Designed miniproteins, single chains, continued (2). Designs and how they scored, part 57

Each design is a single chain, and the fold is of that chain. pLDDT is the mean over its residues in the fold that is shown.

## One batch from the design tools (miniprotein)

Design m6080
Fold by ESMFold2-Fast:
Structure m6080 (fold): chain A 75 residues (1-75)
Amino acid sequence: MKEKILELLKENPEGLTQAEIAERLGVSRGTVSRTLRELVKEGKVIREVPAGRRPRYYAPEVQVKVLEEAVLRSV
């Protein structure tokens, strides 16, 4: 299940709600909710809550930072 959700989120970079994921995968919202909670805990999915709306979930698309100027280093 986690793998299918990750694939779906990668195909939908705009993010999806629990209901949209459940509909697309043909599973219950409870199953999706539980799996998303685990994925967020593992850092494999980003959870965003827009004001006054349902939470949306995104694949953690951490692109390498494009630095136009000098590189930064950790202290």
Scores: mean pLDDT 68

Design m6081
Fold by ESMFold2-Fast:
Structure m6081 (fold): chain A 67 residues (1-67)
Amino acid sequence: MKNSLLKDLSPEKRAEAEAALKKMEEALKKLKENPENVAEAIGEILKGIGDILDLYLEDKKEEREKK
């Protein structure tokens, strides 16, 4: 669940991940309303997923090497 990943992030990175999730949700909503825009909507969703994963991985890496 997205919620589980967000819980493991720092508060600041969690806010950024939530913003990315909101943007992905809007892209899905637009896709449902206008299926013709599939490529653009998928691009935004994939970018949002990438942003969230980058935040999660960066947070984990920084926490481990923050010594």
Scores: mean pLDDT 71

Design m6082
Fold by ESMFold2-Fast:
Structure m6082 (fold): chain A 95 residues (1-95)
Amino acid sequence: GMKPGEVPEAVEYFEKGLELFKEKKYEEAVKYFDKAIELDPNFAEAYAYKSMALEALKKYEEARKYRLKAVELAEKYNYELDYKELAELYKKVLE
């Protein structure tokens, strides 16, 4: 089977989500990250960026849920995430 982050169609949706995220179109970015997750449920980066977009939308409880899922999947599949970005999210939502 394909590894997480290696499903071509999921990666394409994720890349569109990243472009929208960079444009600060967070609600639209979440929709594209959701499509990436639907095609690749183990895509840790898609969960991480969905969490960041939800935090930007002030949806802190949902953001925390998807951040924890991203960390779980990153640990399970030895996926390198930017732990500095996740640490900043933890400071805001766990304290």
Scores: mean pLDDT 77

Design m6083
Fold by ESMFold2-Fast:
Structure m6083 (fold): chain A 65 residues (1-65)
Amino acid sequence: SDAEEQVQKLLSEAKQAIDEKQYDEARKLLKEAEQIARENDLDLSPVIDLDVELGVEDIKAAVER
């Protein structure tokens, strides 16, 4: 479905943003993916997994500064 494809694209973009240390961009992309998944009764597990990864990387970046 279009919603599933959109969520997959947003998750891929968010993962790339995390890898590039663009945490604010990753957060925005994950919020968009979460909203679409929730509105379309899609599995939130991939969104949650990536949100946890973002949180860990963001904390690491903060304590290194």
Scores: mean pLDDT 82

Design m6084
Fold by ESMFold2-Fast:
Structure m6084 (fold): chain A 74 residues (1-74)
Amino acid sequence: EEELEKKREELRRKQLDVIGEIARDLFTALNDLFGAEAEGGDVEAKRQQLGDIGATNNKREAEVLAERKKLEEE
């Protein structure tokens, strides 16, 4: 059934886009953390930001998995 194949392809593209955004956000946060360590800045605040990004990433991944499961049930 072609409709399911198209939906799966769209979902795969969305998953890749989300993963790409997550990777960029994580790399930026890590660079900020290393910068704070080098400058003697607020490392604790930057670590907390990394934790928040991780929580947001887990939520985004869960949403994509939920969409995928819903699509598979249809």
Scores: mean pLDDT 70

Design m6085
Fold by ESMFold2-Fast:
Structure m6085 (fold): chain A 90 residues (1-90)
Amino acid sequence: DKKKKEEELKKLEEEIEELKKEIEELIKEIEKIDPELAKELRKLLELVLKDMEKLKKEDPEDVLRLEISRGLLGIVLGIAKIILKKLKKK
């Protein structure tokens, strides 16, 4: 069932790219209010992206490794949303 695996991989890669874009937009909004927090969040994103590259190099077609990558980005997104929400309450 190679075709189903290819469709799952493509969907996960598209979801990963959308998560990256949303995180970048949130970091830009945080940077307008607190540049130092934005810098720290950017460092966290860079660490996650490096771990994702390591996972991809080991097996780029592993659905589980892409799910882990998506999960890591989801954590960064969650942190960014919480930070921005708290900053906007001032």
Scores: mean pLDDT 81

Design m6086
Fold by ESMFold2-Fast:
Structure m6086 (fold): chain A 66 residues (1-66)
Amino acid sequence: SEVEERARQLYEEAVKEATEALKKGDIDKANEIVARLYQELVDLGYPREEAALAAVKVLNEAIKKA
């Protein structure tokens, strides 16, 4: 549960930060944030495929909110 709670916090933070970057037109920063989330989820023990799907979801959600 602690791992799931941490993953949720990282996901929410990444959505917020990527949305802010996209609103400013900083595509490079948004990509950096998404790549960071992928690595953080892998480091928490998530399978690479699951971490990659989460990263894609963050980018899509940030684009919708920007």
Scores: mean pLDDT 88

Design m6087
Fold by ESMFold2-Fast:
Structure m6087 (fold): chain A 68 residues (1-68)
Amino acid sequence: GAVEKLLTLKEELSTDSNVTASLVGDNTLTITTKLNPEKQIALTLKLMGEYPDLTVSLSGDTITVTAK
């Protein structure tokens, strides 16, 4: 289900030491980055393109990915 997509994304992101991904509840992945604003925006846009069925938003240093 939706949780499986989030778990796969979490594992992929865990390969980057500048990114910390945590699963919150059953349908939300929070991604905290140590990147500059330009790279944070680039990562957010990349995730929107790769996971169009998921809701991706950027707020401060945190990217939130929510499955419905």
Scores: mean pLDDT 79

Design m6088
Fold by ESMFold2-Fast:
Structure m6088 (fold): chain A 83 residues (1-83)
Amino acid sequence: MEREVLAALVLIASAIAANAETDPELRQKIRDLGEKAAQAVIDGNAEEAVKYLEEAARLSRENGDEDTARLFETLRDLVRKHF
């Protein structure tokens, strides 16, 4: 998978996850982490991308959003498979 395609998938999934959140602060944090992860994917930095996706998953799970946490964990696994 090309880096640009994977980065686009991270951004789309992060936007979907963020739009499900009713807390504006949590929504913005999820968007920020998704943008940082996508940028790391574009830069070829798998370690940073995984770090940001794991942080987004942890934050979502700590806030009771297991579905969003699993989405970010799936994206983390996709980054690990392709980089």
Scores: mean pLDDT 79

Design m6089
Fold by ESMFold2-Fast:
Structure m6089 (fold): chain A 84 residues (1-84)
Amino acid sequence: SRVEEEVLRIVDEIIERVRAEYGETESIEALLLRVAERLRERAEELRERAEEEEDEERRRYLLELAEALEAVADALLAYLASQR
């Protein structure tokens, strides 16, 4: 789906940025926490954009993206908690 394709693209972009900035200096656990943080930040940005969107289809798309990114972030945090 369009949402799934865009979620994968956003997740890949965030992973690349976190690895580029911190990959050589931080643990895998710290990197995953930073990925989750940035996913939540992107989701919040998308929700803010959705509030200003007048087109119902675009608003729904932005909200679906935000919810999916929040779910990925929550899954990463749950995974990290389970490893302790």
Scores: mean pLDDT 86

Design m6090
Fold by ESMFold2-Fast:
Structure m6090 (fold): chain A 65 residues (1-65)
Amino acid sequence: KAEYNAGAAKGSGKTAGASEELIEKAQQAAYAGDNEKAAEYVKKGALEGGKEEHAERSKKGALAA
């Protein structure tokens, strides 16, 4: 169902470090039944936030490891 796909898109986006705007767009696309476009928003967020998430994850890894 669209609700399930929207939830999956939001979860993937957050895990990949996507911005809230891109996560919302991914959810809207999933609700509309456009799962491919939803995946594109998640990938775009991962690319844009990936470098900053890498730095933050390294820092948190040192603190939480």
Scores: mean pLDDT 58

Design m6091
Fold by ESMFold2-Fast:
Structure m6091 (fold): chain A 70 residues (1-70)
Amino acid sequence: PVPLVELPPEVRARLEELARRAVEAAEAGDEEAARAAVAEMEALARSHAKDEEELKGLLAQAYRIAAEVA
């Protein structure tokens, strides 16, 4: 799996921000905001992932960071 630290700092920060927004929106019951944040995360991660395995790894890492705060 591709570590988040290997991404450019701005990309990593954006993925972490979107992951936090997705978790917070889901906890608040705002399904539209949660879905929008997840879609932006997937689009950003996909542009930097070579394949689906890398994409899943990046998303899993971003969500783990968000879960540590939530």
Scores: mean pLDDT 74

Design m6092
Fold by ESMFold2-Fast:
Structure m6092 (fold): chain A 57 residues (1-57)
Amino acid sequence: MLSEAERAELRAQAERLRETLIRHGFPEERARAMAEAVLARALANPESVREALDGLP
């Protein structure tokens, strides 16, 4: 289970991912859906948090 601080940090990272995808030409709705899917997976599974964090060395 994630702490409130870890959850807030993941949400902030998902928001940054959404903005980055939009800058690279993804439609806003698509970028939001992708970022939300990553965030939801990380929040639902502690092992997914490790994968998400490993993507940002």
Scores: mean pLDDT 72

Design m6093
Fold by ESMFold2-Fast:
Structure m6093 (fold): chain A 70 residues (1-70)
Amino acid sequence: SVDEAVAGTEADVRDYLLAQGVAPDRADEVARRIGELVRRTMDDPSLAAEMQAEARRLIDEAIAQARRER
């Protein structure tokens, strides 16, 4: 189901961000936002490229912030 696909993506993103040193609360927030982007893409596949670019920016920024805040 869409909900299962979204939950799986959120779990994978969260685990990746935690491995990169992102704080748990921030990892949870970013994972949830990525899940929303996945859901939007499933509702409108024409947005796939834009949503993928936004997901990449969210992940990269979270990692960059974690590295700067130490």
Scores: mean pLDDT 84

Design m6094
Fold by ESMFold2-Fast:
Structure m6094 (fold): chain A 87 residues (1-87)
Amino acid sequence: MYEEGLKYLEEGKYEKAIEYFEKALKEEETAEKYANLAAAYLELGKYEKAIEYAEKALKLDPNNEVARSVLSNAYAEQGKYELADKY
């Protein structure tokens, strides 16, 4: 499930990536799964969901680079530049 989600994310099939990441999270919650789910939402322009899932990733692993990148980009897209600069 997770590897299939990564493949769809790489192919730009973000809705498919989300479906597979959500299935993978039901089996095991990891920072990497939440971070890549957040990245897929970011690519779809769903910034509030991208922030929500990136924050869940950072709660599990504060050093997750993908989640920090997603938060920085999502906050910047919302015009929250002071928050974006923290990540």
Scores: mean pLDDT 87

Design m6095
Fold by ESMFold2-Fast:
Structure m6095 (fold): chain A 70 residues (1-70)
Amino acid sequence: AMEKKTLHVYILAKTDEQGEELMARAEATAKAKLAERFKQGLLDGKRVEVIITVETESGEVKTKTLVFEG
């Protein structure tokens, strides 16, 4: 059976604009790092779920889930 791994990233942003920018950068970084690790065989047979949560000082919370599998 495929082994599941979950990674959670929490980010606090001062503004909605900063939150959008930080979410985009976190998503791009996660995609690049996970793609490289799969290419190296380090994640063979694994399903990796990355949950990125960005909270702003206004109390707005945005969550994005990325799923990677071989």
Scores: mean pLDDT 80

Design m6096
Fold by ESMFold2-Fast:
Structure m6096 (fold): chain A 77 residues (1-77)
Amino acid sequence: RLEALLAAGRAALEALRALAERESEEAVIRAAAEAAGALAAALGLDGEALRQAVLDRDEARVDELVARMGEVMAALA
């Protein structure tokens, strides 16, 4: 479950790197927002809040939500 979600997240990051070669930074940010939101939701966090924060480029809000994800992942390790 969590391992499968992390593997899917890594695959999404590989796809985003491929997109970065062909697309604008804005397109990559949109794809990253969807992937980050989905991962946060899978961890029981507010996925929509993280997705929107990435789209808004709200670094403080992204930092806050990513820190919460890190805490959840550390507790599961």
Scores: mean pLDDT 70

Design m6098
Fold by ESMFold2-Fast:
Structure m6098 (fold): chain A 75 residues (1-75)
Amino acid sequence: GAMAERQAKLDDLTAMSNAAKEAALPHVQEATARLRDIEASRPLTPEERDQLRGDLLVPAVKAANAARKAYEASK
C-alpha cells in the first residue's frame, strides 16, 4: 500500500543521500585542512572564514551532485 511505497521512496532517498555524503567526504576533509592552513598563516574574521569555507567546499558540492546523478542514472 501507500506506506510501503512511501518507505521505498524514503529508503531510496536515504541511499542517494549516503552516496552523496561518501563522495563529498574527502573533499570536505581537504577543504577543512586548507581552511586551517589559511587560518594558521593569518587571522580571519568570521565573515572571511565563512566566505573561504564556501569557496573551498565547491568541490565537495560538485562531488555530491555527481553522486546523486550517478545514483539516479543507475536505476
Scores: mean pLDDT 80

Design m6099
Fold by ESMFold2-Fast:
Structure m6099 (fold): chain A 63 residues (1-63)
Amino acid sequence: DDAAIEEALRVMQEVIRLTNEKVDKTENTIDNNADVSREVAERFRDEVRRLGPARRRWAGRLA
């Protein structure tokens, strides 16, 4: 019900927050070391975005 959905959303928000924190640290390290162009970073983001839905589908099938 609504309470269960709200709890699930909170958990998802926490996962996103922790993931963003780790991603930010990783991106900062990569940027400092590699001096990566914006175009390369955008391509990387596009690939990650494309993989997101796919890996979630596979996780669901394992349930």
Scores: mean pLDDT 62

Design m6100
Fold by ESMFold2-Fast:
Order: C-alpha cells, then structure tokens, then sequence
Structure m6100 (fold): chain A 58 residues (1-58)
C-alpha cells in the first residue's frame, strides 16, 4: 500500500470519527481513529503512517 493510499484511508477514518463526534460520541470518535492509526502502523510501519498523516493534513 502506498503512502497516498494510507492517507486516503486515514481521511476516511477521520470523516467517520467527525460524524461520531458531531453525534455526541466524542470518546468513541477518538477511540475509532486511534485504533485505525494503530492498525495501519502495525501493518505498514510507524514512519510510513506518519508520512501519510502529514500528507492527509492530520
């Protein structure tokens, strides 16, 4: 998976988290996004995910 593809997945996860936060589920939103970042770091490595986060503007 490319950095650009990881950035796109992170953006989608962030959008889902924003929807939960707007519905009053801020704790669930933060947990969902954190778990997605951790899953991607386990699969593709921390350095690559950090680059993807910068590219996504997150």
Amino acid sequence: MSVEEIAEELRRAYEEAVRLALAGQGEEAAQLFHERVEELERRYGREKVEEALRLAGL
Scores: mean pLDDT 84

Design m6101
Fold by ESMFold2-Fast:
Structure m6101 (fold): chain A 73 residues (1-73)
Amino acid sequence: MEEAEKLLEEAKKLLEQGNKAFDSGDYDTAIELYEKAIEYANKAIELGDFDLRIEASVVLLAAATNLAATRSK
């Protein structure tokens, strides 16, 4: 499950980078980073076991929520 774990790690990093961009007012960069976080989280869900899928789903929900909030700016 190395691939699924790596995808989840990348999704988390992208979510953190998106949050930093959002906090700095760089909404265009935040949107791109959140979209990538969603993509990686979805891939982790497809390949992961039950525990990893739950964690990836939490990351997906956070990224999707923050993306929607960013697009409303």
Scores: mean pLDDT 85

Design m6102
Fold by ESMFold2-Fast:
Structure m6102 (fold): chain A 95 residues (1-95)
Amino acid sequence: MTLEELREHARDLGRVFRDAAEEFRKQAEKYKSLGIEEAANLYKQAADLYRQMAEEFERAAKSTDPEEALREIRRGVELAQQASELYDKAKEIAK
């Protein structure tokens, strides 16, 4: 993969994760309005992590160093794993 291809993929993934963060934020607002505060808090935490992940991919998309870009991508993946765990817990409580 060329640096430009890597940056393009990071740019696209950053947008996907930003959209996911917004959807989780909407779920948090929904469950808060229903009085299911524990689920609302977990969706809010997941939204925050997905937003941080999007920021890491956005940094990778601007990187001029392939090693730096890969490091930012790895940080984004680690945040995604944490967000996935919170999302699964929120779904279990909200069902």
Scores: mean pLDDT 79

Design m6103
Fold by ESMFold2-Fast:
Structure m6103 (fold): chain A 65 residues (1-65)
Amino acid sequence: SNEEKAKNILNGALTLLKEGFSEEVVIQYLQLSGLSREVAEEVLRLIKEGNLEEAFKKILEALEK
């Protein structure tokens, strides 16, 4: 489902940040996952703010076009 895909994408971004990868690497990962650069940057901002619920919703919305 798109919900499972969005959860996996969010967990992947969190893992990259935890492992010390740069913000640019996370943005590139999100873009390869199907997000535009603008949406990827917004998702990263929400993650940095600790707003994982809103980050998840933004990823899900992007996958549903």
Scores: mean pLDDT 89

Design m6104
Fold by ESMFold2-Fast:
Structure m6104 (fold): chain A 58 residues (1-58)
Amino acid sequence: SEEEIKEIEEEIKKLEKEALELEEKYYKTNDEKIREEVEKLAEKIKELLEKRNDLLLS
């Protein structure tokens, strides 16, 4: 539904912003804990993108 797609897109937008902020921080600090958080966010974003695409194409 349109509402479900909108909610997923808002979540993706939020997580992408968080990922960019963490990537900038990782670039400056080289903190391995931040790298782990970036990887977890990237996986979450991927799952949401797949879910969105399924809803758009199905």
Scores: mean pLDDT 83

Design m6105
Fold by ESMFold2-Fast:
Structure m6105 (fold): chain A 99 residues (1-99)
Amino acid sequence: SALRAALEEARRHLEEGIRAAEAGDLEAAIAHAREALLALGRAAEAARAAGAPPEVLRAIGEAMGHAADAIAAAEAGDAEAAIEHLKKALEAVERALEL
């Protein structure tokens, strides 16, 4: 459940980050995306320790990549790109939770 708890934490932060970005609060969106990345790092470590299937680690890696891209877009002031990357990160987290 350490893996599941970390993925659920990442999901919550990505959902809050999307809401912040949609409200035009890119600073809050960046903060939430950073917290999601920390949770995803813990999820990857828990997945490796548990011997999770490779598809779980691929989904976590995909979510981390999109969360990082969302931070870069938000730092550049591109709210639309930040929202789309946060949504793709969320989709990857949801896939990992279903595996």
Scores: mean pLDDT 93

Design m6106
Fold by ESMFold2-Fast:
Structure m6106 (fold): chain A 81 residues (1-81)
Amino acid sequence: LSEEILAEAEVAMHEIAGAVSILNGEKALKKGDIEKAKEAYEKAVEHYEEAAKIAEEAGDEESAKRAREAAEEAKKKLEEL
């Protein structure tokens, strides 16, 4: 494995973890658990920001932009809690 392949895998893992965290936050909100929703959305922001950094360092501008946009969307969900 090259560093480039490892970066692609790490970006994908963080994107998946971010998406799972968003789903967990939505489930928590449906149950009225604001505290759990906040934790889940905070984790989503962390994962998407990490994906953006790794993608940017690897020169993948498209993945970096997508991840940054996902992080901003997660931040907006967090601010609305």
Scores: mean pLDDT 86

Design m6107
Fold by ESMFold2-Fast:
Structure m6107 (fold): chain A 56 residues (1-56)
Amino acid sequence: MSDEEKERKLEELEREGVRAYLAGDLATAAQYVREAHELLGKPELGERNAEAVLAL
């Protein structure tokens, strides 16, 4: 994936994640957090942050 494609995909995941979070859909928001961190090459950090979202 090119850096431009990666940035664009990350923007999309962030937008959808925020939308889910504001709607109170924490499970969907957590999933987007996991996908964003996986795209950044940090899946373990994504898992921890997803757990934090689910604990809200």
Scores: mean pLDDT 76

Design m6108
Fold by ESMFold2-Fast:
Structure m6108 (fold): chain A 59 residues (1-59)
Amino acid sequence: GPALSEAEREAAAERARASVLAAGGSQDTADKVREAVLAAKNGLEADKAGTRVAIEAGV
């Protein structure tokens, strides 16, 4: 998909972080998901990175 703008990437990262916390994940897991989303090139990579980190952390 198209590359995310900086603002879109930041918004996606914060949404992913909030979702992990809402699901009962730790702050460490939420922060790692946020970092993974911020490093993503596009929305698809952001979704994959966030999901992978959350699964690896047991959320």
Scores: mean pLDDT 72

Design m6109
Fold by ESMFold2-Fast:
Structure m6109 (fold): chain A 100 residues (1-100)
Amino acid sequence: TAEVKLEVKDGETVTLTVEQLSGSGTFNAVLRNEKGEILASILNVKPGEKASATVDARGREGTYTAKVTPISGSGTVKLTLEARDENGNVVAKAEATATF
């Protein structure tokens, strides 16, 4: 499993991006808040695919965690979390790459 964490402030939007850089696997990624609640899921990311999901952090600041899980096969996956302010400017970013 690959995991990234990002500190998020009230009024920001958070985008999770998952990309399979190499391999032949299928992967799921889940974004959770500090309480472990699921905010977004990206399912069945296939070879060569890049998928994203965006959530509004209004009234829910804290540490957000994105985790990727292999469903089948093997590959190298990149996780990116970006927080943006109300004007769309990137204010925080975290990345991880893992091979399965």
Scores: mean pLDDT 81

Design m6110
Fold by ESMFold2-Fast:
Structure m6110 (fold): chain A 73 residues (1-73)
Amino acid sequence: SEARRRAAEQIKRAVDTLAAAGHDKETIANSAAVIARHLAGLSVDEAQALRKKVLEADSVEEMKRIIEETLAA
């Protein structure tokens, strides 16, 4: 849980960086899923579920909330 919370923080920073650089939602969602697999140890299915939720988010703020809830819960 502690390691997953740290991973969530790093992934949220990556989301902010990609959004600030003007990347689209698909790129952000794909990147979040890949990083979550490597840093938080998510399975392929868990990473795909995270990707779908991030794609459905209406804002960067909601994307970060989804990441935190998925990894820190």
Scores: mean pLDDT 83

Design m6111
Fold by ESMFold2-Fast:
Structure m6111 (fold): chain A 66 residues (1-66)
Amino acid sequence: EARELALKGAGAVSRGDVEEVRKQAEELEKLGETKAAELLREAARALEEGDFDKALELANEAVRAA
């Protein structure tokens, strides 16, 4: 389940869907997956700042942490 949420977040990053990235981060936090949730929130911020490469890297780290 945690990995599935992180993968959905990573998919949202690839589409530039900041709201969906944040939603998946909140669901991960509810499961106690604090590190994966933090990484997805950082990815969402990177997307808002236009840093695509950083957002993708952070999303990949979130998937690995979950």
Scores: mean pLDDT 83

Design m6112
Fold by ESMFold2-Fast:
Structure m6112 (fold): chain A 85 residues (1-85)
Amino acid sequence: MDEELLREARRLLEEGGRLISEAAKALEEGKYEEAKRLAEEAKRLAEEAVRLLESLKSPMTPEQAALLAAAALEAVAAEILYEMA
């Protein structure tokens, strides 16, 4: 079960990272509504990844802790992009 949760969290982080990159490009191109939609979706995926990783048993492995930190940072980045759009 924990391995399934880790795989799903990694998938969400990879997709969230792509959406963050696309939102940043949309902002650069002046496509504010598109940037806002992409950033909002990225935030949802990052928040889901945080939720999944926080559901794992303590103590966390270094790998799990690193993924949780990455998910939290992606959520913050997506929120900033959303506010900029």
Scores: mean pLDDT 83

Design m6114
Fold by ESMFold2-Fast:
Structure m6114 (fold): chain A 81 residues (1-81)
Amino acid sequence: SKEEEAEELIKKGEEAEAKGDYLTAGDYYEKAGKIYEELGKKEKAIEAYNNAEKAYEKAGDYMKSAEVSVKILEIAVEEVL
């Protein structure tokens, strides 16, 4: 299922992070977040994107970190747009 795919991506992100591959970890967490977002699982999507943001910051990729921050804000806003 897509949820199992997202869970596999989280595990790959954790493995990459353990090896110090922060950019790769961020990419896996972001992909998982996108799948959770498509499934309407807001809490899991925010959690995955938050992990991606932190991983991108550790990698020094501030542009990707900022892009993920915007994703978190978009998901959290449910009253206006």
Scores: mean pLDDT 86

Design m6115
Fold by ESMFold2-Fast:
Structure m6115 (fold): chain A 74 residues (1-74)
Amino acid sequence: SSEALKKLEELEKRTALEIVEAKEAGASDQEIQAIADRGKAEIREAAREYNVPEEVLEEFLESLDRATAQILAA
């Protein structure tokens, strides 16, 4: 549903922002990865609640993994 997709997008964007803020604050790669892992767990939980197809969930998780990798490389 539109509401389910908006919720997953919100969680992804919030986690990506937290990762950027942590990087700017001098957090370690391990701390940044922990934030990403928590965000992925929250996305998985929301996907379960809204009965999101596994394929759609995988796309959101892969998107967050790519964003995390880019921040760690910066």
Scores: mean pLDDT 87

Design m6116
Fold by ESMFold2-Fast:
Structure m6116 (fold): chain A 81 residues (1-81)
Amino acid sequence: SAAEREAQVKQTLIKAIQDLRPLSPSELKELEAQSIDELMALVRELVDKRVEELEKAGKTEQAARVRELFDQWLAELKAKL
């Protein structure tokens, strides 16, 4: 069902965030209350921070490529809903 697909996508996003940074039990519970769009926005925020670090290091082309690839991945993930 659509609800089962949404639950799977949400779990995938939460796991990705957890793998990128440690989360407390309360933070995990807060993320479980977020929408898919809000979770995708949080992933984009973490990627944006990495992109800014690359740009400050003078790796402008690498920064642009990382942003492009992650934006595409998130769009493809959302298309599975």
Scores: mean pLDDT 81

